# Designs tried in a protein design run: designed miniproteins, single chains, continued (2). Part 102

Each design is a single chain, and the fold is of that chain. pLDDT is the mean over its residues in the fold that is shown.

## One batch from the design tools (miniprotein)

Design m7536
Fold by ESMFold2-Fast:
Structure m7536 (fold): chain A 122 residues (1-122)
Amino acid sequence: NLSELLKDLTLYTSQHILHEKELLQQELNLSNEQVKSFLESNDIEKQLNAAKKLINSPSEEAKLLGLFLIEKIISSSSVIPSNISEEIKSLLEKIVNDPSSPEIIKSIAKTLLNKLNLKLSE
């Protein structure tokens, strides 16, 4: 069940909040204040740019965090701008079609594509 996978990812991230903060600092080159501002931000473009950097990281943990940020964008926004939704769709499709991506990363990306398509049909 893809919903269970996203729920497990959310629980994992919540349990590893310190690791999430450290990972954001390292991958995005952010200060402590910038990480706090980022995590409290509702700026979709800022979150998407961070997710793209994390997903392009060689770290599986960074890729998972990036996918979690994409899930937050899809879930928190009542309306997603077309340029943002197209960029998210393109990013997720690239992950799904990349033979080098871990199967767990591909599975989550497929889930998020389905969730995005359902939301865009609302």
Scores: mean pLDDT 71

Design m7537
Fold by ESMFold2-Fast:
Structure m7537 (fold): chain A 64 residues (1-64)
Amino acid sequence: MSELIKEALKKLEEQAKKEGRVDRETAVEITATVLRMIGEAIEIELGGNTEEAKKRLKELLEEI
C-alpha cells in the first residue's frame, strides 16, 4: 500500500479522535488522494497507457 494512502488514513483517524467526527474538507482531501493513487496504479498496470487509465479512473469515479 502506498505511503500517501497510509498518510490519508492516519489523518482520518486523527481527525475522528480529536473532533469525534471527520470534517468534509478532510474527507475530500483523503478521497482525492486515494483516487489519485488508484489512477497511478492503473496506469502502471497498463504499462503507461494514459488514455486507458483515464477511462478506468473516470468509470470508477462515476461508480462512487
Scores: mean pLDDT 64

Design m7538
Fold by ESMFold2-Fast:
Structure m7538 (fold): chain A 94 residues (1-94)
Amino acid sequence: MKTLSGALLEALLHQDEEFLLEGIEELKDQANSEPLEVAIAKFELLHNEAHFLRGKDKEKLLALLELAIKLLEGVDPNTVAFAKYLKEVVESLP
C-alpha cells in the first residue's frame, strides 16, 4: 500500500532523494494520510528487527528528512510529524 510515510521510509532505505521526490509527486493529491502512530509502529518493526538505520549515512538521512518536512509542510501533517520523529531518532544515533 503506497502512503507518503511509506515513500519516506523507502527513500531512507535507498538514501535516494529522487525516490522521495517521485513518491511525493505520485501521492501528494491522495486522501490516504497514514496516522502517525501506525507509521511509527511500522518503523519500530523495521528498526528493531531489520536494523533499518544500520550502516546508513546519518547526514544523508537527516538531509532527506529535512527535505521531506519542507516539501510536505501544509500537504500531509501526519507524515511531517513522522519525519520529525525520525529526525530525532537519527540524531540520537552514534
Scores: mean pLDDT 76

Design m7539
Fold by ESMFold2-Fast:
Structure m7539 (fold): chain A 102 residues (1-102)
Amino acid sequence: IEEEIEKLLEEAKKKGNKNTAEAYETLKKLLNGPTEELIEKLGELIKKLAEEKDAESLEEISKLLSKLAKKEPNPELAEKLRELSSEARMSAIDIKIEEAAE
């Protein structure tokens, strides 16, 4: 997943998607040591991406968070990562439903 995050980060930077790039940068830091502060920061970035209607980035972030949660030995941190994954996924679904209705 580290290689996946690096590739997505490079693509986001090339497209000028600052919030998406910051989200992937935060995910990369979470791989090296998850902290409450990083989890909180990522939650704020997920909300910004939802406001921007970036369903594609939210979907990718959800997948990466799900993979991170499975690898996290701390059950409390793993649960928070799963909650963020679910939040990103639900936001992406809501955006896609709204787009399909229009």
Scores: mean pLDDT 78

Design m7540
Fold by ESMFold2-Fast:
Order: sequence, then C-alpha cells, then structure tokens
Structure m7540 (fold): chain A 91 residues (1-91)
Amino acid sequence: GGTIRYFEDLLKFWGFDEETIKKVKELLEKAFNSTPEERKKLIDELYKLVLDEIDRLLAEGRISPAQAERLKKLVEDFYETELKIIEKEEK
C-alpha cells in the first residue's frame, strides 16, 4: 500500500542501496500480511536492518552524522507508531 511506497521513496532519497530497499519492502509486505504477533517480530527486524544500513552509510562517509541522527529519529518514530497500532489490534 501507500506506506510501502512512501518508505521506498524515503530510502531512495536517503541514498540507500537498491538491494537494501528490496529487503525493506519484502519485510514490510510480509509484516502487513502477518498476525499481530508475527508482525511485531518482522517490524523489529525491519527496524534493526534500517538502523544498521544508516550506520553503514555513516561509516562509509555517504551521509553526515547530522543526517544519520535525523534518519534514525524518523525510523524510530515509524517503529513506535507501528508498535502502537499492533498493540491496539491485539486488544
């Protein structure tokens, strides 16, 4: 849906590798077609994957420390929002 496309466009803007973007899309699509319990695990995996890639881009000098900090905050906001939605679906 729109969320997957939005995330794909953001990752492209941030200069993420196409292979990483494909992995992110796969995890998001799988999460959206899973039970709430499985979705939480998949979203946790997605969150870790994206943070690790931001750290890699920073280590390679492809983004600045300020950009990395901002990107991590945006990813954390998405993760927290998704967890709240999952918790609401379980109750």
Scores: mean pLDDT 78

Design m7541
Fold by ESMFold2-Fast:
Structure m7541 (fold): chain A 59 residues (1-59)
Amino acid sequence: MEVTVTAPAESATFSVEVDGVVYLVSADVAKKTVTAIGPDGAVATKEAEPGETVTLTVP
């Protein structure tokens, strides 16, 4: 599943619903990473600077 996220200006954790499935997204500004976690614990991480839009492929 592809989850598209814009990295926030400050570190934050939020939820994104894609096609009826809820993903937990954690953005870490200090590490410049965005991590998406699926309901079954599948994880995808990508480097992103604040304001950058990235697409994460979660298994």
Scores: mean pLDDT 80

Design m7542
Fold by ESMFold2-Fast:
Parts: sequence; C-alpha cells; structure tokens
Structure m7542 (fold): chain A 63 residues (1-63)
Amino acid sequence: EEDAKKILEEAKKTGKEELTLVEIVQILKDAKPSEETRKAILDRILATGKKTVTLEELEEILS
C-alpha cells in the first residue's frame, strides 16, 4: 500500500530506532494517509500496550 510506504519513509527520516506514540501521530500527519488507515494503525499500536514502537514493529503493523 502506498500510504504504508510513505509512513515508513517518514518514520525512517526521524533517525530513531524507537518511536513514541506522539512521534507516530506526527509521522501520520506528515504522511497524510486516509482516516481509515490512520485509525487502523493507531488501534494496532495501542493494542501492543507499549509506550514506544520500533521501526521493525511499525513495518509489521503497516504490512
């Protein structure tokens, strides 16, 4: 999915291996995915119960 690639590119631009929920929300704003895609990603991240998400975990969520 094109949105998934854009989100991952913006995440990689941060230079961080781990991203907070706040940073992920900002990445989603910059990537501008559909509302449905944005909600689905946030729901999956919240379901992990973690305060941070690694780039590898984000790639899995986007797949």
Scores: mean pLDDT 77

Design m7543
Fold by ESMFold2-Fast:
Order: C-alpha cells, then structure tokens, then sequence
Structure m7543 (fold): chain A 60 residues (1-60)
C-alpha cells in the first residue's frame, strides 16, 4: 500500500502536478513508507538532477 502511494506521488510529479504528488507522498508516509523512498521515487520521476521536488518530499 505505502509503495503504491509513493509510485502515484512520483507519477503526479512527473506529470507536473506537485500538489497531488505531495498528497500521495503524505499518504505513503502515513502507511509506513520511508520518506527516503518517497524522495527516491520523486527523483526518478523528475530526473536524477532534480533536487527541488525530492526536497519537497523529504520536507513532509
């Protein structure tokens, strides 16, 4: 379950919907996902050099 929310967060970020991505990252964290896993998913979706979106996930 938590991994599914992290994947949906990454997809939303890749689509440019940061608000939805942040919401799914929060749900992933509530379901026991590591914030680092959400960050890695965000980096994969936005590109390996995109630290801004990854930072938003780790800030949650």
Amino acid sequence: MAAEYAAKAAEAIAAGDVGTGVRYAGLARQHGADPEAARRAGEAAAGPSSGKLAGDFTGL
Scores: mean pLDDT 63

Design m7544
Fold by ESMFold2-Fast:
Structure m7544 (fold): chain A 78 residues (1-78)
Amino acid sequence: DVLKLVEEADKAEEQGNYTEAAELYRKAGDVFEKLGDYSTAAALYRRAAQFYRKAGNEDLAKEFESRATELEKKAQEE
C-alpha cells in the first residue's frame, strides 16, 4: 500500500530519520514505475533524493534525481 509507505515516510521525517524517509519514498516510486505511472514515480524519486541529501548521502540523491529525469522523459514520450 503506497499510502502506508508515504505515512511511514512522514513519521520517519518527523523523527529525523531521513535515510528511512528516503527509502520509503523510493519504494513508493518503485511501485508507480512498475504501474507505468512515470510522472508520479519521478515525483516520488525526487522526494527520496531530497531526503538522501538531508541524510548526507549525495551519491544516492544524484542517482534518484537522474532516475526521476529519465522517467520524466518517458512520461513525455506518451
Scores: mean pLDDT 85

Design m7545
Fold by ESMFold2-Fast:
Structure m7545 (fold): chain A 68 residues (1-68)
Amino acid sequence: MEEELKEKAIELIKKSDLPEKVKKAAIYILRSKEPVSLREVAEKLGISVETARKAEKAAKEAVIQAAE
């Protein structure tokens, strides 16, 4: 992912009305150099796998919106 697109997606996440835990997890996913599993995200941030799944969806949507 290009840095410009990634930073724009992160800014969109920060400005969203998402819960803080979802925002932190989504930003973590976007900043990861390697693909991370939802389990690894959950363990690293001390959140549920369900919260990590919501964060992955939010990260993907933010990237799509940033590409516009």
Scores: mean pLDDT 79

Design m7546
Fold by ESMFold2-Fast:
Structure m7546 (fold): chain A 92 residues (1-92)
Amino acid sequence: SMFREELRRTIDRLEARLRALRATVDAEADSFSPEELARIQAMLRDTQALIDEARDYVDTDPRKALRLISAAALTMAGVQYEIERAKRRRQR
């Protein structure tokens, strides 16, 4: 259906954004404490798990897939916030 195709495109865009965030974390690793880096890496793994689960539900439960997409987007926003916060703390 057109709705399922839109969900797949949304998931693909989220995965591209997550890939970019991982690249940023890898490039800026020296800007984080070991504890901050571990926390950010855990959040990145959690975001990937939500994206993977969303993909699994697109065909069988598209409403659940949409809820998982929303959860992944919120977790990703949290990752971005933690990255920016850690970088600002290191510059002080």
Scores: mean pLDDT 86

Design m7547
Fold by ESMFold2-Fast:
Structure m7547 (fold): chain A 104 residues (1-104)
Amino acid sequence: AAVVSSPETSGSGSATATAAAGVAGSASVTVTHRTADGVEIRLTLTLVTDAGRARTATLSVDASPDGVLRLTLTLTDDGAYLDVEGSPAAELARLTREFSLTRV
């Protein structure tokens, strides 16, 4: 898998990261969020492309001042769009697992 440097958010703000996989390949992208109390949460998206199809996926993180994170996953080829909201601790640990689309 190809890994790119990803943006970070702290407290409140927004960050996006895009992974692009060629005709046969994989890519990973990570967005890192730090809470006001210093907890680091990493959201990793792994994209694997079947032979004959290039794809991109974009992971967006929008952090509110009250510590709620909104995660948006966009798959550009098929127009799939997924929004998820969660609390910083328990829900983000769960969502990190769910946004691992495939293993390489």
Scores: mean pLDDT 52

Design m7548
Fold by ESMFold2-Fast:
Structure m7548 (fold): chain A 64 residues (1-64)
Amino acid sequence: AKEYGLKGAAAGQAGDAAAASEYGEKAARNSPNIDQKRSGEAAARAGRAGDATAAAVGSWEASK
């Protein structure tokens, strides 16, 4: 989970909303904690909507 969250944050910071979405979803699927799962799911939704900044933030939160 942590590795995917960090990769999603890096992709979103680089402006790659699609990659941030994919990594956020993977972080959510691999997290047992509900807060990390919710953050990864929020990052995936933001990235699919084209919001790379929100996708980066959510992926970074999912990395905790």
Scores: mean pLDDT 77

Design m7549
Fold by ESMFold2-Fast:
Structure m7549 (fold): chain A 63 residues (1-63)
Amino acid sequence: ARIYDETEGVSAVVPAPHTAGSVADYLGGEVLGRPRDTPLQEGEVIEVLADGKVHKVRVEKIL
């Protein structure tokens, strides 16, 4: 999936599986407010706690 970290202003590509947990693993953090195994949806924003701060990560596209 193509993601955009709105907190840092950085785009990245996360490989399959396309789940909330995969985004958190890419950032080296943990998913907030939802199970790790939930599938990603285009246009959603996921909150990830990494390096002591909450990252707001937008899912731009499932690739």
Scores: mean pLDDT 80

Design m7550
Fold by ESMFold2-Fast:
Structure m7550 (fold): chain A 82 residues (1-82)
Amino acid sequence: LSEEERREIARALAVAHAVVALKSGDENQLIADGERFVELMKKEGFSDEEIADALRAMAEVARQHGFEKAAQHYEELADKLS
């Protein structure tokens, strides 16, 4: 996979993960899901920069659905990785 393909896959996985997590409607669950996502992405060999970009995509999805605390937490996780 090229660097660009890996980045696209990471973002797609993040958006899919966020959409599934939103079904819970629980902001604490969304925060926990973000942390679990980082662990899974690291296990699959994605770089810290790729995971950070993916988390920012997750934050945008959460924010669009009114989960501001979850969005903020995803941004904080991304900042720690970048």
Scores: mean pLDDT 80

Design m7551
Fold by ESMFold2-Fast:
Structure m7551 (fold): chain A 99 residues (1-99)
Amino acid sequence: SSLEKIKKQLDELLSSKDIKEQKRGLEKAVELISSKDPELRELGLEAIEKAISSKDIEVQKLALEALKRALKVAPDDINLINRLIGQILVAIGKLYDAE
């Protein structure tokens, strides 16, 4: 299925030790969040949430920037917007504790 292929590609990019590959994964996740398809939006959200859970401060900063972009491109869905805002607060808290 196309969803399984997208999930596998995201998992491979975000599991990479290369920050450039992780950035590509996050950019793809933001594109998925702009979709009308709720399943694609969920995949994008899960990908960014995994990046926020990284112990690498550079990856956490990229995830925060991805969340900010996702808010700008997100469809008018209050549950999605609230979840994105919640994850931004989590990401900021983690960065504050790491610095």
Scores: mean pLDDT 82

Design m7552
Fold by ESMFold2-Fast:
Structure m7552 (fold): chain A 88 residues (1-88)
Amino acid sequence: SLDELEAELRRVAEEYFDLKQNIDKLSKEEVIERYKKLAERAEQLADEAFTLAVESKDPEERNRAFTLALQARYLAEQLKKDIEELEK
């Protein structure tokens, strides 16, 4: 459901925020691994939300799902940038 996808995006964003707050307390390898898992979750969420947006016949649900897909994609891109920076 759209509500479940929105809740999952919130959980991914919260985990990302928590990791950023504790980055100096974790090993570089551990941070990279956790960021990669969060990026995978965000990518899957973006794909699921985009599919829902395309398949929905309700314009309001379509717009919500499309917005969610864009937000999840943006989060995945931010995670990927953080991984690239850590791997330098």
Scores: mean pLDDT 88

Design m7553
Fold by ESMFold2-Fast:
Structure m7553 (fold): chain A 112 residues (1-112)
Amino acid sequence: MSMEDLKEKYEKVKEAARAYKEGRVDEAKRILLEAAGATPLYDQILQMIQDGAPVREIVTLITALALRLIGTLIDAAIYAKKTGEDAEEELKLASELITQLVRDLIAQIDAR
């Protein structure tokens, strides 16, 4: 992976963390999903929830989504380490945002 690719993920993770800290949760989720290239997977999960797909199948895709988002945080952390940038707070906020995103999807399943 190039340093340019890692930098792009790092900047997007910081942008998502800032939006989350400011209470712009939906914008923060969008930015993080875009950084991970995970928007199509997220849209598929939402469609499966609407279509009444089996909970097991939806949870399998939510797990795949969460792992992809975590991978993006790892890429951002690698960039910060290589450049000497301090990103501890932003990485912590982005991790909390992943937890919130997963919790909101599970709540949407329960609300069916």
Scores: mean pLDDT 90

Design m7554
Fold by ESMFold2-Fast:
Structure m7554 (fold): chain A 68 residues (1-68)
Amino acid sequence: SVEVLAVEESQLGDRRVTLYVVDVDGKRALVILTEAPDGTVSMHIVWEDGRVEVRQMSRAEARAFLAA
C-alpha cells in the first residue's frame, strides 16, 4: 500500500514541481514530479535507502499513480 504523508507544490521556471513524501509498506520515499507546459511529467523517486527511480509519463498517469 502507498500512503501520502506530505505534499508541497512549487514552480521552477515554466515547470510545476510537486514533492510527495510517501510511505510504501513501511519504507519512505520522496517523489518529485516535474510538469512541463506541454503536460509531460517526469517523476523521480528517491528511496530512504538511496535507490533512485526515474520515469516519464502523462499528467493523468501521474495522478492515477498517486491516487492508488
Scores: mean pLDDT 77

Design m7555
Fold by ESMFold2-Fast:
Structure m7555 (fold): chain A 79 residues (1-79)
Amino acid sequence: SLAQILGDYAKSLGYNPSDSSLQWVSDQIGDITSFSDSQMDYLFRAIMGLDRASQMPDGGGKDALINSSQQNINTALSI
């Protein structure tokens, strides 16, 4: 699955992503099955941002991280 591919990539970089962040990113991408190294880097940044946001109280800082994570996904899908 895409979540598995993203999870394995993150773990290869020494990061253990949450299942919820992996699923959220996978749901945004849909049927794309292969990525360049640059695309994977942007998706990894999105996962890290979402994991960090999940640990924050509701407010502007959390919203900014969620928005930044969405922008990273959009960037990955544009290259």
Scores: mean pLDDT 82

Design m7556
Fold by ESMFold2-Fast:
Parts: sequence; structure tokens; C-alpha cells
Structure m7556 (fold): chain A 59 residues (1-59)
Amino acid sequence: LTEEEKRVLEAYDEYLQKNPGKLPTIEELAEKAGLSPEVVREAAKRLVDKGILTKLPKE
């Protein structure tokens, strides 16, 4: 995994633990990971393509 992919994955997992049954937004992940929304969107897409994430975050 790239550094960006790892940060997005960690932020996503933390969000799900705090908010069961809800999906994070791109903006929420960007704030938590310290990345731009564009970088988060691309990293999340790659993580889904690799089968690491089951769903994309919300827009």
C-alpha cells in the first residue's frame, strides 16, 4: 500500500468504529488523514479495486 492508501484505510476504519452502520464522506476522511479530497478519492478507489475496502466513501 502507498502511504496515502494506508492513511485513508486507517481513517476509514476509525470512522466505522465510531459510527457503526454509516459511511464516511470524502471530506471527513480528508480531514482525519491530513490529505486533500482528491487524494482521498483516488486512494479509496484503489483500495476498493484491490479488494481491501468493500465500499467507496460518500461524496
Scores: mean pLDDT 80

Design m7557
Fold by ESMFold2-Fast:
Structure m7557 (fold): chain A 78 residues (1-78)
Amino acid sequence: KGAEIVSEALERISSIHPLNPEEAELAVQAVRAASEGDYEKAIEYLEQLRRLLEQQGRLSPEIDAILEETIEELRKLQ
């Protein structure tokens, strides 16, 4: 369930613009953590991805909303 939520969110983000290798690595780590039930770690990786996107000027309001929704949903699973 957690891994599915994260994977779906990352697919939505990728449809807006493709993730670069640095962003993709954080995305992979978030999915892995969620698949292991470590939702705290998954949230940490998603927050790191959000910060990286912001630093690169690539955090659109749409992407920010997707990340916020995803983090909130994972917090409900803790």
Scores: mean pLDDT 84

Design m7558
Fold by ESMFold2-Fast:
Structure m7558 (fold): chain A 79 residues (1-79)
Amino acid sequence: GPSKLEKAKAEVEKLIEEIRASDLPESVRRGGITLLQLALTSETAEEMAVDLRAVGEWLASQGDDATAARLRELAEELE
């Protein structure tokens, strides 16, 4: 089956599409998508966990607590 990293990357790609379709402010959508696309370039589960935690923290600061919680959960699954 897929590795933890491959499964997390698939979930992040789904989150990117959910953010793109969301009613979030354009600046938040653009920033969140850019940061998540950068996280998708991670070559290790450890690197991706760090990146997803940082993106989640940023999204929470922008008011998107729901996506932030999902990213924290994904980061924990990678560790």
Scores: mean pLDDT 87

Design m7559
Fold by ESMFold2-Fast:
Structure m7559 (fold): chain A 66 residues (1-66)
Amino acid sequence: SEVEKTAKKLISFLESLGLTDVAKELREAVEKKDYKKLKEIVDKYLSGYLSEEEKKALEEAVKKSE
C-alpha cells in the first residue's frame, strides 16, 4: 500500500540518522495498522518530510481505521 511504501522510506531515513528507537516505534505502528499512532510519530519527528500526497494517504488510512 502507499502507506507501507511511505513508512519504509521514513523508517530507513530514521535509521540512517541513528534514531533507531523512533524507527522501531514507526515499524510497530505500521505492522499493527495503528495509523493514528503512526500519524502521531510522523507529526512529532517527520512533519516536514512528507509530500502532500503522502500526508493525504496517511489521513485516509487513519479515517479507515477503527
Scores: mean pLDDT 76

Design m7560
Fold by ESMFold2-Fast:
Structure m7560 (fold): chain A 83 residues (1-83)
Amino acid sequence: MELPDEAVAAFAEAAERLRKVPNGDEVIDTLARGLEEASQAPDLDEAIAALRKYVDEAMKINPEAAETLREAGDRIIEALRAS
């Protein structure tokens, strides 16, 4: 699946904010893995499931980033559903 430009933009905005938090690089890498697995998923439901899984894992790495991660995840999922 080709990722919508809106999903890529949502990730980029989240990554900029996440670089400023403790363990931000690890959090960003985890979210990026979710986006990569979503792009490789055979269907939309599996793409959304993959993204949600990695958003949850990123929140476990840094709970202080939970709001930013949830907002980014929601925006990426909305972009995937709209495509």
Scores: mean pLDDT 82

Design m7561
Fold by ESMFold2-Fast:
Structure m7561 (fold): chain A 61 residues (1-61)
Amino acid sequence: MEKVEELAKEIVDRYLAMPERERTKENLDELVKDAATRYGIPDQYEELKELVEKLLEEKKK
C-alpha cells in the first residue's frame, strides 16, 4: 500500500496482532519508521505516526 492512510491501517493491524506485552510505544515507533522507510516516505514519518495514533485511539472504543 502506497497511500499513507492505508499504510497507517496496516501498521495498526500489525501492532494489535502483537502480544500485549510487546505493544509498547517503542515497538509502535519502530513499525512506523520501518514502514515509512520501506515505502520510501521517510519525510512523512510524523504524518504516518499521527494517523497510526489516531486509528489506535479510535479502535480503543
Scores: mean pLDDT 76

Design m7562
Fold by ESMFold2-Fast:
Parts: C-alpha cells; sequence; structure tokens
Structure m7562 (fold): chain A 82 residues (1-82)
C-alpha cells in the first residue's frame, strides 16, 4: 500500500523533527515549518500516486530535494549536540 507507506514515512520524519526540537537543535518555529513542509510533500506524493504525470514527478522530486536538504542541515545540527 503505497499511500500507507507514504503516510508512515511522513510520520517518521515529523517524529525526527520533534526529537531535534526537543534536543534544542532547532527552534519550535523551525520545527513547525519543517513538519508543514513534510505534510505538503506528502500531499503532493499522494496526488502523484493517484494521477501520475511527468510534470508532477518533477515537482515532487524538486520539493523532496529541497526538504531533504533542510532536514539534513537540521539533523547535522542535532548530531553536533550528541
Amino acid sequence: DEKEAARRAAEGFKELVEEMRRAGAISEEEAEELKREVDELLELLLEYLENPSEEKRKELEEKAEELEKRLREAHERYLAKL
């Protein structure tokens, strides 16, 4: 079930964001922004899975790359505190 797998992945990323916030690696505002971006990416992915197209794939890949970069930078700050 691709949609369930996508939702579980989004929950996992939001849990990671919350853990980074609790550790003081990111602010509450940054954590809320990252969680919002995860939810936005999930919506795009669900739309793509229902009605795939080349344009939607490119949009999804671009947004995923942006979010991955932001999560990586936040996670690097988190690891520096360990």
Scores: mean pLDDT 83

Design m7563
Fold by ESMFold2-Fast:
Structure m7563 (fold): chain A 93 residues (1-93)
Amino acid sequence: MVKELAKRAEELARRALAEKDEEEALRLAREAVELVLKALELSEEVSEELKRAASATARALLHIIRTSKDEEIRREAEELLRELEKAMKEALK
């Protein structure tokens, strides 16, 4: 289950990074964040697959933040990135 969530999150993050539509890119990145957060809740240890999924998701969010001209899209991507970073820091403690 956790490995499947991590793999799906990485796939969604890579799709988000390649997506030309900003709203669709944000939607895919948000789903990737949700899957990473679920995997972290179900895991006692942070696997290498989960670290890769989180890294890919962070890269997709950073790309949206850097390239989007829409303030609302940037704000939502920044919030998702903060949630992801907070969860990863807590899990790696």
Scores: mean pLDDT 85

Design m7564
Fold by ESMFold2-Fast:
Structure m7564 (fold): chain A 96 residues (1-96)
Amino acid sequence: MEEARKLAREAAEYVRSGTDEAIQKAAELVGKAARLSPEQAELVMGEVTRAAIESEDKEKAVEALRAMGQALVAASPDPGGFQALADGVIEVVESL
């Protein structure tokens, strides 16, 4: 769990920066956390979602969440479960 929390904090920081390069870095870190376990991937998504909500640029935040959702789906042995989680998070951010 400590490794996933560290990756989550780093990914959240990249989301807050809002650059295209940072979004790609955040997706990479989320993918790494997802490979540790489904429980750790959920924790990472929680941290990233909070960073996206706090972002000044909602359009970039949604882009980041889409990229991270795809990274979670690709890394998970249960892609359907992670796709549903990612879609739900994106819908919440888009509603803000």
Scores: mean pLDDT 67

Design m7565
Fold by ESMFold2-Fast:
Structure m7565 (fold): chain A 71 residues (1-71)
Amino acid sequence: MLSEESKRAIREAIEREFAGKVPRERLEEAIERAIALAQALYDRGLFDEELAVRVAYVFVAEDVRAELRRK
């Protein structure tokens, strides 16, 4: 399972970029999705914990950025 430090890093990164730009429910959904994706990548042995966190953040952030550009 991901460390609390890794979960905190994901939350902080997403909040830093998107807080105030999307509704709070959407922000929390994005954070939960990024944590779930990072945990899945790490648990499958595809990446180490640090890389799993970075990859999950990038994919989820790209989805939110695309949504903001469309609206």
Scores: mean pLDDT 82

Design m7566
Fold by ESMFold2-Fast:
Structure m7566 (fold): chain A 58 residues (1-58)
Amino acid sequence: MEVIEESKKLGEEAGKANKVIDGMLQAEELAREKGLSDAEIQEAMTAAGIAGAKAYKE
Protein backbone atom coordinates (compact mmCIF):
# COMPACT_ATOMS: atom_id res chain seq x y z
CA MET A 1 0.00 0.00 0.00
CA GLU A 2 1.61 3.26 -1.20
CA VAL A 3 0.29 5.36 1.69
CA ILE A 4 1.83 2.95 4.25
CA GLU A 5 5.25 3.13 2.53
CA GLU A 6 5.07 6.94 2.35
CA SER A 7 3.98 7.04 6.03
CA LYS A 8 7.02 4.94 7.01
CA LYS A 9 9.32 7.42 5.23
CA LEU A 10 7.64 10.39 6.95
CA GLY A 11 8.02 8.60 10.30
CA GLU A 12 11.71 7.81 9.72
CA GLU A 13 12.57 11.42 8.80
CA ALA A 14 10.62 12.81 11.77
CA GLY A 15 12.14 10.20 14.13
CA LYS A 16 15.69 11.19 13.13
CA ALA A 17 14.78 14.76 14.18
CA ASN A 18 13.31 13.54 17.53
CA LYS A 19 9.78 14.33 16.25
CA VAL A 20 8.12 10.89 16.22
CA ILE A 21 4.66 12.32 17.04
CA ASP A 22 4.96 14.91 14.23
CA GLY A 23 5.69 12.05 11.80
CA MET A 24 2.57 10.20 12.97
CA LEU A 25 0.45 13.36 12.52
CA GLN A 26 1.88 13.85 9.00
CA ALA A 27 0.92 10.24 8.17
CA GLU A 28 -2.63 10.87 9.51
CA GLU A 29 -2.98 13.98 7.32
CA LEU A 30 -1.70 12.12 4.24
CA ALA A 31 -4.13 9.22 4.79
CA ARG A 32 -7.10 11.57 5.35
CA GLU A 33 -6.17 13.52 2.20
CA LYS A 34 -6.21 10.25 0.22
CA GLY A 35 -9.71 9.49 1.57
CA LEU A 36 -8.75 6.41 3.57
CA SER A 37 -10.94 4.84 6.28
CA ASP A 38 -10.32 5.41 10.01
CA ALA A 39 -8.80 1.91 10.24
CA GLU A 40 -6.41 2.64 7.34
CA ILE A 41 -5.49 6.01 8.90
CA GLN A 42 -4.61 4.18 12.15
CA GLU A 43 -2.47 1.68 10.19
CA ALA A 44 -0.59 4.55 8.49
CA MET A 45 -0.04 6.35 11.82
CA THR A 46 1.15 3.12 13.47
CA ALA A 47 3.59 2.42 10.60
CA ALA A 48 4.99 5.97 10.89
CA GLY A 49 5.27 5.67 14.69
CA ILE A 50 7.14 2.35 14.53
CA ALA A 51 9.52 3.66 11.83
CA GLY A 52 10.07 6.91 13.77
CA ALA A 53 10.73 5.17 17.10
CA LYS A 54 13.25 2.85 15.40
CA ALA A 55 15.04 5.78 13.73
CA TYR A 56 15.04 7.77 17.00
CA LYS A 57 16.65 4.90 19.01
CA GLU A 58 19.21 3.97 16.33
Scores: mean pLDDT 77

Design m7567
Fold by ESMFold2-Fast:
Structure m7567 (fold): chain A 116 residues (1-116)
Amino acid sequence: SEIEALRAQLAENLRALIPSLSPQLQAVADTILERLPSLSPVEQAREVFFLASLILAQNVKLSKEDEDLLYQAVLSAVEILRLEGREEEAKAVLKWVAENSKNEKYKKEFEELYKS
């Protein structure tokens, strides 16, 4: 299913990102990753956005490749929320990232998605 593919992509991106995080954020990410199979799609999307919000709020310095993994995980979470009928929640995520991202490319991309 489309949701199952998005869930797999989200988990893969999170796994790839973990080594680049601080030990404290790695512990949070590991806990989320272990719980993902037992969570609903909406709960998985929320957990990933929670982690992304911590990374962005703490101004964690990521490589371009790791930034791409982070933002792609958030985009997968947004799409899961939309497919599950959580449009307002999906838009809130897009708006938050557009307002809080320090990456000009992703700031613009998320702003355009919010306007759509």
Scores: mean pLDDT 87

Design m7568
Fold by ESMFold2-Fast:
Structure m7568 (fold): chain A 85 residues (1-85)
Amino acid sequence: SKGEVIGRNLLRELTRYLDSLDLSEEQKAALLAIVRELARAIEAGDVARARELFERLKALLDTLDLSEEQKQAILDGVESAIRAV
């Protein structure tokens, strides 16, 4: 389905992006856990669940030592995927 393609692409792209960031393995694992749940919601076409997880992702990103540009890149990627389903 369209959602399956979008969800898989989101997970793949964000996994690569997060790997490029100067974050601990624990911080990367925490981000990947929520991104995997986002990908599943997107694959299912569950926009309400995806938006809930998007807010949790924002809260998690605010606890990390990341630039505003790095945070925005992650959030823009997720928002684009949610809008595409």
Scores: mean pLDDT 87

Design m7569
Fold by ESMFold2-Fast:
Structure m7569 (fold): chain A 68 residues (1-68)
Amino acid sequence: SSENELVFRIAKHEFDEILAQAPPEKQAEIQKIIDETLAKLEELLRNGASLEELIAVIQEGVKKIEAV
């Protein structure tokens, strides 16, 4: 849906901002988490997953970044 595509674009933008603000020593690990999270979101979009499933994956990605 258009809502799911918008959520994906917002998530990508927010993750790019998080990476830009991250300390240099953490950027490689954060980039890896972002890449894995975006790949999961793309798979969910292709499979017609719900908005709730997309938000859950985004929240898990954020949680992993916060643990770095």
Scores: mean pLDDT 87

Design m7570
Fold by ESMFold2-Fast:
Structure m7570 (fold): chain A 95 residues (1-95)
Amino acid sequence: SSAAFYEWLRKETDEEKLREIGREIGELGKVDPEAAALMLDELSRVLDDEKLRIILETFIETAPATAREVLEYLKIVGHPKAVKILEELLKERGL
């Protein structure tokens, strides 16, 4: 269940597991950018900024060509925190 997954993720301190989630969202974004944006929205509601940043950095590394499209969906459906961090990371990377 998604609720059990987010409870686990909220308590997760292993950065490699957070990076794995970012990679999975990146692969999802390549085929369904709206679904990736919805997942990032849900994560932004349960995670602190530092954990969300690790996920978003790995998401961009996995799907740099689709990251902007996912951001546009996230602006429509998403939590302001996820939008802000993703915009900052894309700007830093020249994307």
Scores: mean pLDDT 82

